# Designs tried in a protein design run: designed miniproteins, single chains, continued (3). Part 49

Each design is a single chain, and the fold is of that chain. pLDDT is the mean over its residues in the fold that is shown.

## One batch from the design tools (miniprotein)

Design m9675
Fold by ESMFold2-Fast:
Structure m9675 (fold): chain A 91 residues (1-91)
Amino acid sequence: MEERLRAWEARLRALMAATTDREAVRALLERVRALAREQGWSSSDEAGMARAMALATLALLYLVDPALAEEWAEETGALPELERARAVVEA
């Protein structure tokens, strides 16, 4: 798992560096933080932090490449979170 996650991180970093609008990314991350706060996910809680980071990852992937977001969600078992990520991007 960790080796595959490292490979995904490298792919994500390269994609974001090449194609992503920094202002759009910043706005998306603020939406994720707002949602995490509403859901009671705290940075002091490991489970809450993990959920917020998973949502942020899916939302960023969906913003730049929806197909890649689906692939990531399938590989990490986060398909239920994909719908929430889609809603955050479309808000």
Scores: mean pLDDT 70

Design m9676
Fold by ESMFold2-Fast:
Structure m9676 (fold): chain A 85 residues (1-85)
Amino acid sequence: LSFVQKLEEMKQEVKELLERALAAISDPAVQQKLADAAQQVIAKIDDLYQLLSQGNLPSSVLLNAIKETEAAVEEFKALAEKAIA
């Protein structure tokens, strides 16, 4: 329950940061790169939700998927912040 909430919050943070970045950037090529990156991160969050729904995976596989998803979110945040600056 609490972790599903965290995934939804992460997804919302990515969407809000993308919206803020797109508002600050006028270059269509940079906007497209950020939109593509955000879509990939959101897809990764959705994939993690599907893995949690299966309930049949070793804890190590789930922990790795969580870590990869968190890393992808942080990478997107860094990319968007650099593009805004």
Scores: mean pLDDT 81

Design m9677
Fold by ESMFold2-Fast:
Structure m9677 (fold): chain A 81 residues (1-81)
Amino acid sequence: DIEKKKEEAKKEIEYIVYKTLLLKLNNDLTSDKIEEILNTASKASDEEIEELKKRLEKEKPKLSKEQKEDLEVYKKNLEES
């Protein structure tokens, strides 16, 4: 089912993006944490993704124009992979 796989991929992308941005904003982004995020993305629940999104929205005013543009490029690259 193409639609189901598309939704699953979208959830994984959202998890990776939100998690890495939150870590980067807290100056806590390390190679080990990136590896953990990539390894757990496929197991992320809808509830976990919603919580990450809410936390990112709280931190959203701290995102620069450049970081917002980087986020769009990052999402596009992940979708094309």
Scores: mean pLDDT 72

Design m9678
Fold by ESMFold2-Fast:
Order: sequence, then structure tokens, then C-alpha cells
Structure m9678 (fold): chain A 93 residues (1-93)
Amino acid sequence: MKTATLSGRGKAGKNVQPGAVGEGEVEAPDGTRLPATITVASTDENGNASFGAGVRGAEAEKLRPGDRIRGKVTDANGVTAEFEGEVESAAVS
């Protein structure tokens, strides 16, 4: 099974803390959508975030910088928000 480790930047909402985790999807350039587990790595006061994400599946090899990622994340305080981001780094194995 192919695995991709992704990182990049996005928006997580102003009240979400670093360490928020959730499920979403990443869209490859050909329109293929793959389930992703999203972890918010950093946030700022404006809701800007950096993220890491893990993807498993045969089509994970299609994932590249510029791909879009979206999901729902929940932090340790139970704050839940929509996450939207762009992949800046993709490592496929």
C-alpha cells in the first residue's frame, strides 16, 4: 500500500489550537480524492495554520505540491472547525 506524508499551509479558524486532528480528503491534480488524516501543526491569531497529513492508498503516489486538502479538525479543548489548505510538500513511499 502506498503512503503519502503531506505538509503545507491553510486555514483552521481562529479558535483552533495546534495539535488539532481530524479526517478529510486531499484532491490530486487529476481530480482523484483520497482520505487524509490531518494534524494542525501551528496556528496564528488570524486562523492561519500549518499542517501535516497522512494518506494511505494505491493512488497516494498521485499527490503533489499544489494539491488541495479539506477536512474537519478538533483540538484538545473540543473546538471543531473546517480546515482548508494547500500541499507544499509531498513524500510518497
Scores: mean pLDDT 83

Design m9679
Fold by ESMFold2-Fast:
Structure m9679 (fold): chain A 80 residues (1-80)
Amino acid sequence: MSKEEEKVSLAARILGEFLDRLRQLAAERGWSQEEFNAWALKLSRRIQDVLDENKDKSLDEFEKALRELVEQTLAEIERA
């Protein structure tokens, strides 16, 4: 695979893991499907930005940036 394809595959895997976590948070907080979808869409858009910003970076650097982004998004949810 190209580095771009490798990053997309990694992003999809990490997104999947955190969608499961997001679903747990949605249940705990009594979110509607619309609220869940809004946060999922926001995270997906941010992941795309990280992909674009880290095109020339290593997979390790990309994974670190992506995991930091997810943690930041979860912290925003806790404040909302």
Scores: mean pLDDT 79

Design m9680
Fold by ESMFold2-Fast:
Structure m9680 (fold): chain A 65 residues (1-65)
Amino acid sequence: EELVRIEIPVDGTPEQLEKLAEEAKKIPGVTFAAADPETGRLIVVTPASKAEEVRKAVEELIKKM
């Protein structure tokens, strides 16, 4: 299946981004997640068919931070 990369800007500390990446890994369909503190982004890789669901779940996590 085709994998897509989703980059989401996050306003937070490096520690918050690291925690966010760990929480993102728990989302069904996520194959990879990592924080990029230099650019303030969360990077998530998911099957194209699940990209929409994963993006919404990540945005929900960001709202909690």
Scores: mean pLDDT 79

Design m9681
Fold by ESMFold2-Fast:
Structure m9681 (fold): chain A 81 residues (1-81)
Amino acid sequence: ELQEKLERLRREIARKEREASVPDGLAFWLEAQGYPEAAEIVRKEGPKDLASAFRKAAEVARKQGRDELAEILESWAKEFE
């Protein structure tokens, strides 16, 4: 009982930390810089695989002609790989 609730709480905390920490902070920064589409990708997919989320956001940025943003996002993907 107690052990089961403790493991559930640990998973819940780890999930919220993955959701709220690095992906949310970076998504807020991207929105502030005027890149809401990239921010949405990072916020939505970052909690599962942050490096993959950055690569997807970089691909979208390149298609929009935002090569400078794409280079930054690809650099971040390598750091979080």
Scores: mean pLDDT 68

Design m9682
Fold by ESMFold2-Fast:
Parts: structure tokens; sequence; C-alpha cells
Structure m9682 (fold): chain A 102 residues (1-102)
């Protein structure tokens, strides 16, 4: 079973940065996977940043993204997904991490 977890702040001050991490484990079999971490504006859907890494079968990986220039009154949504490289299929999605800017 693929396990995909996000960690990061629930709130940050306006004009600061937020560091978000995605950890993927339980990647079994002979397939290569890509772990992708994205941060989007909840209201607009605009992508503020992304990070990705390839991971070998049976290994665990952590992907880090720093999101900068966060606007007062906005909520940003961090999402991680695991993609099978051969098929392009999304095999796991994280729960979203919501970051409020105060």
Amino acid sequence: MIRLELSGPASVAAGSSARVRARASGLEGDDDYRVELRAIDEESGEELGSASALVAPGESIEVELEVRDLRAGRTYRALARVINVASGEIVARSRPLLIRVE
C-alpha cells in the first residue's frame, strides 16, 4: 500500500515563506514512480510552485517545496501525488495541506 504524507505549517505571516514536505513510501513492484508536490492558490487554482523526484521500487523518498511571497488573506493548498512513470497514471494522492496567510 502506497503511503503519501504531507507536512508543513497550517498558518504563516504575510510576505513569509512556507516549507512543505511530501514523504512517499510503500512503492512496491518493478515500476519507477515520480512523487510530485504542488502548491496552489485555493481560490484561483494558480500554481505557485512544484517539486518532483523519481523514486526506485521499494524505496521511500521525501520531496521539499518552499513557497514564497505568500499574500495576506489567502489560503494555499499543498498537494502531493505519486505517478507511475510508465503509465502516467496517478496511483496515490495525499490529503491536501491548507496553509492560511494571516
Scores: mean pLDDT 82

Design m9683
Fold by ESMFold2-Fast:
Structure m9683 (fold): chain A 61 residues (1-61)
Amino acid sequence: SIEEYEKELEKLAEEALKRAPPEKHPTIEAMLLIAKQEIRLHPEKAEEILEKFRKELEKLI
């Protein structure tokens, strides 16, 4: 469900916030908001959006 994907996005963002320096926190928070919005607009692409989000967070850690 969309809710399950949103929870996974939030979980990934929380882990990234723990590992990233403070100056990157606003970027992580903005990326989370964008990813949540994208899943709501395109639920059929939820898995692709989740994988893209995971990959982008790896660049910040």
Scores: mean pLDDT 86

Design m9684
Fold by ESMFold2-Fast:
Structure m9684 (fold): chain A 73 residues (1-73)
Amino acid sequence: MSDRELAEEYLRKAREARKEYEELKKNDPENATGITGAALRAIGYGFHAALLAEKAGDEELAKEAYEVAGGKY
């Protein structure tokens, strides 16, 4: 698997975690542990995807991954 392919895989996981976070906030706002866990997964996967994308030379993919992680850069 290339660094770009691995970055895309982690970005997919980050997006799924972001979706879970938003769904939990809307449908189960008392689930603080689940909400926090989903947020941390989105951040972690997003940063990992960004680093792999930068290593692959894909600056656009890296920027998208940083945005999913919650960082505007």
Scores: mean pLDDT 81

Design m9685
Fold by ESMFold2-Fast:
Structure m9685 (fold): chain A 80 residues (1-80)
Amino acid sequence: TEEQLAKVREQLEAALKYVEEVEKVGKEEAIKTAEDFEATAEATARYLESLSSVDPASREMADLLREAAERLRERKKELE
């Protein structure tokens, strides 16, 4: 649903901002935080992909989480 997609985007923005805050403490901590968020997004996307045959909204949400994982991976590269 639109609400679920909006929530995923909000969570991505919050995660990226949290990584920025952690970077003020240290780059290693920020990289690890980004890795943890990336892993969570990927795991959630895989779960939703498994549901996509019965719920088209799950497929769309999985795609958005894959995009979120990629953006977190890009942020990690910037920190390295």
Scores: mean pLDDT 78

Design m9686
Fold by ESMFold2-Fast:
Structure m9686 (fold): chain A 69 residues (1-69)
Amino acid sequence: AEELIKRAKTLKEEAQKRGVPEAVDLANQAIKYAELALRLRERGDPEAAQKVIDYAKKLLNEAEKLLKE
């Protein structure tokens, strides 16, 4: 989850520099879900944490796709 947050923050900065607001929004959402996953792991719910991480990864992949255009 920590690596995913770092990757999402880097992508957000790149999206801001390129002027792609939709990619910035997707990266922000990915950060929020990755942070939620860390909290779920702290509560002892690794299954819920994994589902939230998977969703965050999907959002991040969509943001990356927008930046390749």
Scores: mean pLDDT 81

Design m9687
Fold by ESMFold2-Fast:
Structure m9687 (fold): chain A 62 residues (1-62)
Amino acid sequence: SQKDYEKIKKAFADKNLTRDKAKDLLKELGIEVGDDTTFSELVAILSGRAILLTTELDESLR
């Protein structure tokens, strides 16, 4: 949804984005991550989710 995309955008604009903030955001989006997931992996998952949310908008217009 657009609201989830805006949350991800806000997180990436935060210069102090931490592992815990990224993990909490993914949990709010319904995405489970392991305790061994690195900060870089969390950022990769968030950016992938943002891309999917923008493509879902195009599908909703069909």
Scores: mean pLDDT 72

Design m9688
Fold by ESMFold2-Fast:
Structure m9688 (fold): chain A 109 residues (1-109)
Amino acid sequence: MSAADVEVLRASPALLEAITEELRRRGLPVEAVGTALLKPAIVEEEREITFTDARGRRVLVLLRPLPEEDATLVTSVTAAADTPEEDLRKAARLAAELAAEHLDEFVPA
C-alpha cells in the first residue's frame, strides 16, 4: 500500500457533505463545523457505519457523542476520492437513518 492510497482513504469532503444534506433533509439539527455536528446529542455511545464500495474499498462513518456539548459528532468520514456517488448517498442515508432512529422517541407518530 502506497502513502497516496492511505491519504485518499483518510477523509471524504463529498461524503461529509452528502451526510450533512441528508440529515438536514430529514429535519435533524446540523451545524457544519468542518465535521457535521448534531445538536442535541442523539447517540448514547459510539456508532460505526461501514460497508465496501463497488471496488472493494472501505466506506466509514463514525458517530461519537460529545456530552459536554450536548451534541453528536460525525468524526470519521472515510471514502476513496473516486467512490461512486450512489455509494456516498448510501452512506449518507444509513447515517441519517441511524440518527433518526435515536430521535424516534421524541417524534409523535
Scores: mean pLDDT 61

Design m9689
Fold by ESMFold2-Fast:
Structure m9689 (fold): chain A 88 residues (1-88)
Amino acid sequence: VKEVNGIPVVSKSKNFAKIINSLNDDEVCIIAKASYVRENVQKVVKLCHDVKKTFPKVKSIQFESVPDSALSEFPDHDVIILAKPSLL
């Protein structure tokens, strides 16, 4: 799976490699810009629900709000989903 609701699923990143490597095989982490979260709380909640439906093996979803600069590798995205390659 490359995306959920147009949100990219990322298994390789320079800025988030440590987070990806620390995830369990049944776990994903949603990373969102703080500015996006403030205005789009309901979209973030919906994304968590849709991730559970898309990945039936996922038992745990972590969520992290980050400074907008932290998503510099993904300039077209306000939200990304981090997953291990084994989950994809």
Scores: mean pLDDT 79

Design m9690
Fold by ESMFold2-Fast:
Structure m9690 (fold): chain A 68 residues (1-68)
Amino acid sequence: DIGKWLDLREQIDELKKRLAELKEKYQSEYDAMKAAGAPQKEIDEFNARAKKEIESIEKQLEELRNQV
């Protein structure tokens, strides 16, 4: 089904862009938090949240790639 294949490729491309953007955004936010002297608890919570979101998208990307 060419339509399904095109939809999967589009979703893969979108997730790749989102992953790159999230990594860049999280790095910038992390740097800003450190510069502002944010509490260690807040930094730890941010890092845990960022890692979870990045891993979630990477897993979704892997699952979609296995379908094409």
Scores: mean pLDDT 83

Design m9691
Fold by ESMFold2-Fast:
Formats: C-alpha cells, sequence, structure tokens
Structure m9691 (fold): chain A 111 residues (1-111)
C-alpha cells in the first residue's frame, strides 16, 4: 500500500517534469507560498547554495546532477509537486500540507 503511493507520487513528479519551465516555476511558487515560504527568498537561497541543492536533487531523483539553475528549480518543483500529491492522496497531516494539497488540485486543473 505505502510503496504504491510513493510510486504514484514519483510518476506524478516525472509527468510534471514534461511541463514547460514557466509552468514548473509557477507551480513551485504556488507550492512554496502554500507552505508559508517566500518564493523569491527560496530562489535566492537555492542560487547561493547551488552545489548542495543540485547534489541533493540528483540523489532524490537518482539521476545526473543538475548543471543549470533552471534544472535545479524544475526538479525542486517536481519534488514539491510529488510531496503535494502524497499529501492529497494520503490525507494532510498539517495545515501546511492541507494548503499544498489544495494547490496540487488547482495545478492539476490548469494542466
Amino acid sequence: MREKAIEEARKAAYEFLKLPFEKQEEALRRLAEAAGEDFEELKRELEENFEEAAESLSKIFGVEKPKTFEEVLGRLAAYAFGVAHLAYLMGPQSEEQRRMAEVYEEVLAEL
């Protein structure tokens, strides 16, 4: 049961990566705001810590390390979308997860 939920979240994340970058960045902005984060501050922190972010995302996706900031943002967006999908599917455990699940539904409706 749990393994199937994780597999479906992974599939959702990979499908999300097929979207144009502009759609990926907008989805990340909405998910970050739902989680109570400032998206511009998040982008600044990712740019300042590019090597660590790229390495972490490479390990999470099991793929080659991102070489551009846009690839880092896109993969982080896909990861956040996968997490939001799990919150939606398994039931949110916090108000932040509830807001992320709502954004997930809205992003799906716009795809």
Scores: mean pLDDT 76

Design m9692
Fold by ESMFold2-Fast:
Structure m9692 (fold): chain A 55 residues (1-55)
Amino acid sequence: TVSLEELLAEMERAAREGRTTLEELQTFADSVRPALSPEQAARLEARLAEIAAEM
C-alpha cells in the first residue's frame, strides 16, 4: 500500500528526473481522484500545478 503523501512525492520525483510527462501525471491523477476525499483531491491538483510550473 502507498499513502497519498508517498504517491505525491514519487510523482514529483519522477517528473524532476524526467521519467514521466505532465500528460502521464494528469492521466494518473484523473484515475485516482474518485477514490480520494475532496481535501486529498485538492492537494493532488495543487501538487500537479506545482510540478507543471517547474517543468
Scores: mean pLDDT 76

Design m9693
Fold by ESMFold2-Fast:
Structure m9693 (fold): chain A 61 residues (1-61)
Amino acid sequence: MRASDEDIAEIMRGVGELLASKGHYVEASRLYRRASELSGSKEYEELSRKYEQKAIEAGQL
């Protein structure tokens, strides 16, 4: 249990959502991956994979 890590993960999730809404899928996927590593959340890992795929499809790779 790391309250600071969980708090940072939530901030990264929010920034990732903002970046994804702006079409910055590579940056969003990286933030979700870091959030997953900090929180251990499977949800963030899935979001990271989802936006990495969108980045590839958008040619951001």
Scores: mean pLDDT 79

Design m9694
Fold by ESMFold2-Fast:
Structure m9694 (fold): chain A 98 residues (1-98)
Amino acid sequence: MVVIPNTKDRLSEEERERAREIVRRFLEEEGIEDVTDELIDRIVDFINENYPSAPVDLEEFVREVVEEILRLARKISKEPKVTEEDLRKALEILESGR
């Protein structure tokens, strides 16, 4: 059996699945229901890459990331209702700003 480095991903497969559910739930709370699986996966990848080394609650960290994405999306949106394109642009800003 090949020894796989345990530093490849910060989140386990199960934690990534939970993060996807939490992201969808928070977006649904804001009235954003028709988000593509691709965008959800990109948000989860961002969460995984930026997950702190110190133990933190997964749901709290996902909430902080989604709130920051929504904050940026609301600033760039020309409409009161955030669109998937606004979320995608906000995520790109966060990915590029760190």
Scores: mean pLDDT 74

Design m9695
Fold by ESMFold2-Fast:
Structure m9695 (fold): chain A 73 residues (1-73)
Amino acid sequence: VSPETKRKALELYFLKRLSIDEIAERLGISRSTASRIIREGIKEVEKHFKASLEEILSNPELREKFIEYLENL
């Protein structure tokens, strides 16, 4: 999977709140591929920020840094 596809999938899931099935359909990838990207992305993001996904999305400063992180994928 290309870095562009990975970034787009993560943006659609976290910022637009689309389901894994909707992301798979929009990006033309399998549901299993979309699920893997999101699962691996959550782990990498939590490790990078040393914070839970809930903390990252609820804190405005962390949310902004998270968007920058996605743009650099």
Scores: mean pLDDT 79

Design m9696
Fold by ESMFold2-Fast:
Structure m9696 (fold): chain A 81 residues (1-81)
Amino acid sequence: VAELERLLEEMRRAVEAEDFDRFEALAGEFQRLAQLDPETVAALNQRLAAAKASTDPALRRATLEQLVEDFETIVEHRRAQ
């Protein structure tokens, strides 16, 4: 869980820095370490791809912020285990 919490904090910093490539790399590492089910991985990657294709910086940032919330929920569930 501590490793997932560290990745989550780094992802939050990537959003603040508007570093999409860094966020994408960290999200991939989080998905791998968390061993998420294929459906969850597909849904998260679909949203990330949509954000990457967006020409609107505000929409891109909002999507990344929502992804951070999803990852935070996963960490909370794992912390309760």
Scores: mean pLDDT 77

Design m9697
Fold by ESMFold2-Fast:
Structure m9697 (fold): chain A 74 residues (1-74)
Amino acid sequence: SSEQEEILKKVEEALKKAFPEYEIEVELTDDNRVVVRVNGSTVVELPLDSFESEEELIKAVLRHLGKLSGKPVP
């Protein structure tokens, strides 16, 4: 849906801003899970329904990527 597409776009934009050197792909699965790939590898998979807002989802994904990459999250 357009709403899901807008959420994915915001997540992708936030991640690309935080990690501009990485090839980042964001996808929503049929079971409402957000999947994030870095350089073709799946690094994060989170249930969309567990978050109250887009900002909370973005923060959660940024925390996961920060832990996996060892790079500080802005």
Scores: mean pLDDT 72

Design m9698
Fold by ESMFold2-Fast:
Structure m9698 (fold): chain A 70 residues (1-70)
Amino acid sequence: SSSSEELRRQVDRLKQEALEAIEKGDMDKFREILDQLSALRDAATDPEVAEYIGRVIRELLDELIKKQKE
């Protein structure tokens, strides 16, 4: 649906901003974006969209862990 497509685009934009926050070491911004993604996941009525957001959150946490280990 158009709603699911728009939500996925919003999630993709938030993912990009979160990756930029990791590169800049802006942990406050990263946490803010992660909270937004978590809220979107919890509000998602489509289980496929909720799973997609969950995957994005896991990818972002993996990238943060890799950056923090350096």
Scores: mean pLDDT 85

Design m9699
Fold by ESMFold2-Fast:
Structure m9699 (fold): chain A 73 residues (1-73)
Amino acid sequence: YVEELREEFKKAIDSLTEEEQKVFDIILENPENLPSLDEIAEKLGVSKETVEKLRKKFYEKVKQITDENNKKM
């Protein structure tokens, strides 16, 4: 189970742009204290709007991979 999720996440990460990967890494570093969009934006040097778009695209990719895997069952 955990190994399969790791593989799916790795495929998602590999398909991400460098900017999307940086957002994901910041979220994973602080799973208990998720940083705000403003904090992520400041840390990456991008706008809050950019962070929101990158997060949305990342979640869409993860959901597509998960949905495709579930449909193939």
Scores: mean pLDDT 66

Design m9700
Fold by ESMFold2-Fast:
Structure m9700 (fold): chain A 98 residues (1-98)
Amino acid sequence: HMEFSEEEKEVMIRLLAEVARAVEAGDLEAYLDALAEASATLNGVPRERLEAAKAALLAALADRREEALEALRRELEETLEWLKKEDPELYKEVLEKI
């Protein structure tokens, strides 16, 4: 059973919707931006650290962007399938934002 606060629920809905749009657009930078915003909001990770990690990851993936995007698409599909089974109501809210 999953338990989320209202704040965690809103962040998760926005994160999954933004990730889905970024993956469909082939926009790895938008995907990483969505993760950075969620991490800053939920975990209090300093934005400077998130920006440094984003830059390093984009540089490391420069020659492998298509491979990285395909892996991210599979992870997103698995996450959405899991969410549909664990919390169908939250899944529906995510789909409404995509």
Scores: mean pLDDT 72

Design m9701
Fold by ESMFold2-Fast:
Structure m9701 (fold): chain A 70 residues (1-70)
Amino acid sequence: SMADELARRAAAEGAAGDAAGARRATLQINSHGPEMGARAGEAAAVAAASAGHDEAKQANATISLQSKRA
């Protein structure tokens, strides 16, 4: 569906570090109706979670490295 396509696109742009692109895709879906708005919210959450996961893993790697040096 269109919502699934835009959700996948938003997640991919989020993972690539393009939060602005992900949000623009979400706003486009919201303009088309309330059902798409709910799915767009899920797409935005997935994109945000993907970005957060990468940052958390990087932070954990840094902490582990400092732990070994301390």
Scores: mean pLDDT 55

Design m9702
Fold by ESMFold2-Fast:
Structure m9702 (fold): chain A 97 residues (1-97)
Amino acid sequence: SDEEALLKLIAKLARRLAEAIRRGDRFEAEIWLSMLAMALAVGELMARRGKLSEETAKTIEELRELLDELVRALEEGDDERAAELAERIVELAEEAI
């Protein structure tokens, strides 16, 4: 389904982001972060247009909150917390499949 494909993409992008953060590759981390933010924006648009189940729409909202915390952790230089938050995004997205 389109929902399953979106959640799989989010999990993949978040995993790449976590790996880049743990390597200290700031440039790669910014690329994966931008792609993850775009995937979530697509999910939010789909939810607003009634194209997602209520359960998946709720998961997208929870993933957005985690992404906002992750961005703050990166801005504060807390790379460990940022990587942990990216890993939580992976877990939440995979559980929703």
Scores: mean pLDDT 91

Design m9703
Fold by ESMFold2-Fast:
Structure m9703 (fold): chain A 80 residues (1-80)
Amino acid sequence: MEITIELPDGSTLTIELEESDTLVDLLEKMIEKRPEYKEILEKILESVKSDEDTANVLVSDYPAELLSLRISEAIRLLSE
């Protein structure tokens, strides 16, 4: 599956995911593709890992649009 995330600079990031990938896997792939967002993405990743239920959430369990929106919002809020 593919998830497209809008970044604060107005660009978009498309990540290719397997249905077995977790939210942690998504965030790690985002860091690999856009290392300039590493500090912000690591803060989100830290928050996700602090809750075992959230860390084990599969990306396929959510609509791609909702997941994209939530991650875009988190990056935007942490960028301010």
Scores: mean pLDDT 80

Design m9704
Fold by ESMFold2-Fast:
Structure m9704 (fold): chain A 90 residues (1-90)
Amino acid sequence: MEDEELIEKLKSKDPLVRGEAITKIYLNAEELKNPLKAAEALEELLKDKNKGVQLGAALTIVKLGEVDPSIPEEVVKKAEEVAKKLEEEE
């Protein structure tokens, strides 16, 4: 998989394009060549203006932490807190 193409799509002005990139990273987490770089890009989306993108980024960071032990525990915990907060708003 082309990690750089997906990471660039995470920077799209279109929240649908960002969401598609998040979904592809999630589904292909075990096939990523650099999961840490993907997790770092997703961490920026934890503060995204679109709540669906925030939630998708949070869940995907947690998934990457399960696949790659080099993902910092601090980043995974931050993602878990964001997901919990968004679930409490419904």
Scores: mean pLDDT 81

Design m9705
Fold by ESMFold2-Fast:
Order: structure tokens, then sequence, then C-alpha cells
Structure m9705 (fold): chain A 84 residues (1-84)
């Protein structure tokens, strides 16, 4: 069931978003990057939480000194918000 699969990936995306934020608060940027990447994959598969997942990934890149990557991801989040 496509509907149930999308809901499941939406829940997975939210789980990884929360884990990425937790790792960011602890200063564990490598763990935060791993979880944020998983959140983006799950969000794209669900069609939900895409903007939030990109914004969390952008925050991770910014904390790692990758400002250009962070700005690119924030633009992707802005675009995703238009379609959510």
Amino acid sequence: DIEKTRELFSEIAKYYIDKAREALEKGDYETALHYARQAVVAAELSGKNIAEAYRVLAEVYRKMGQESEAETLEKKADEAEKWE
C-alpha cells in the first residue's frame, strides 16, 4: 500500500530529524550528518518533511563550516515548502 509506505517513511524521516538535532546539540556533527542524510532520504520517499529534513542537513553543514553547502540546502528547503 503506497499510502501506508509513505506514512512509514514520514515517521522515519521525523525520527532521523530528531536524532540529527540531538546529535547537533551534543556537538557530534559526524553523527548529526549521518542522521540528517537518512532524514532527507526518508522524507523524499514519503513526500513529507522534506523542507525540515533539508534545513536540519543545512544546519549540520553550517556547524561543520560548509556554508556554501548549507545555503544550497536551505534553497532546496524553500522550494520544498512550496510543494508541501
Scores: mean pLDDT 85

Design m9706
Fold by ESMFold2-Fast:
Structure m9706 (fold): chain A 91 residues (1-91)
Amino acid sequence: MKKEEVDKLLKEFEELLNRGGLPLEKYIEEGYKIGYKLGKITANDKELQEEVLERVEKLKEELLSVSPPESEEVFEAFYKGFEEGIKEALE
């Protein structure tokens, strides 16, 4: 059940990164929101947290090889959302 939600949100993030027509600020906002949701879902599951981080890091490596450096801010927003989602779920 949690694994299916994680897979769905990771696909949503990948689709966001492939979608054109948005300003950088919108990618940052949406990336944070997806990260936040993933953090909340995986807060009590360190194995799923590690899987999410590994899969996102692979996407980051692929994107940064062909995209401008500003794209890194989208991944920073995702990681920040992920950390904050975990913290809020554990409070």
Scores: mean pLDDT 79

Design m9707
Fold by ESMFold2-Fast:
Structure m9707 (fold): chain A 79 residues (1-79)
Amino acid sequence: ALSEEEKQEAIETTERILKETLEWMDKNNYPEEVKELAKRLAELLKKIIEETDEAERQRLIEEARRVQEELGKLVEEHE
């Protein structure tokens, strides 16, 4: 299990990556739908980091995989 310090660092890293990703998407004229999926993925990742119940954590991981797959398809369509 991650320590509280490691969880906080992981959350801060996730938020930084999201900010940089959204700025990159804006510069490359990505549609709002793609940016919203990136935000949703980051929120799910933060919830996974903070989740203490293993069953709920696995559910969140599966949801994050689906969002990541959808995001990847839309990014590929834009390229």
Scores: mean pLDDT 83

Design m9708
Fold by ESMFold2-Fast:
Structure m9708 (fold): chain A 74 residues (1-74)
Amino acid sequence: SVFDQAQAAARARLDELRARLAADPGLSLEEVRTWVDAAVAELAAQFPELSADDLEALRLGFLHEAQRWHRERA
């Protein structure tokens, strides 16, 4: 489904964020949240068939993992 494809793309973006946090552990939580919002906006542009509910589900999953990794970086 389009949602499954978007979720796979979101996973690739999360892997990118994890690599960036490893390279720059000084990234603030606000910067991480801004990155997540930008990534979700990019996914919305790539997958225009996604509903607002689908995008919110992806954003929440993204934010949960990103915030967890941000806590573990220091």
Scores: mean pLDDT 78

Design m9709
Fold by ESMFold2-Fast:
Structure m9709 (fold): chain A 84 residues (1-84)
Amino acid sequence: SLSKEEQEKLKKEQLERLPKELEELRNAKDGDEKAAKLLLEAIETEDLEGFRKKMLEFTDEETAEIGVKRAKGLIELKKEREKE
């Protein structure tokens, strides 16, 4: 497993990359556009249950859970970025 120092470094790198990751979601096309749009909505609203429900309208439960996990991670990064 990663050391505490490695985990903190990875988190800092993820925070620094967050603006680019959000831009990539905004620029998503074709089959990924609908999921990316819902993911961006979840990040802004912090409504993970609403996100899961909407994902289940067009995906399976496994895909929806992967999306929820990603949304939760991005929400946590957004909160950390806004803390300072």
Scores: mean pLDDT 77

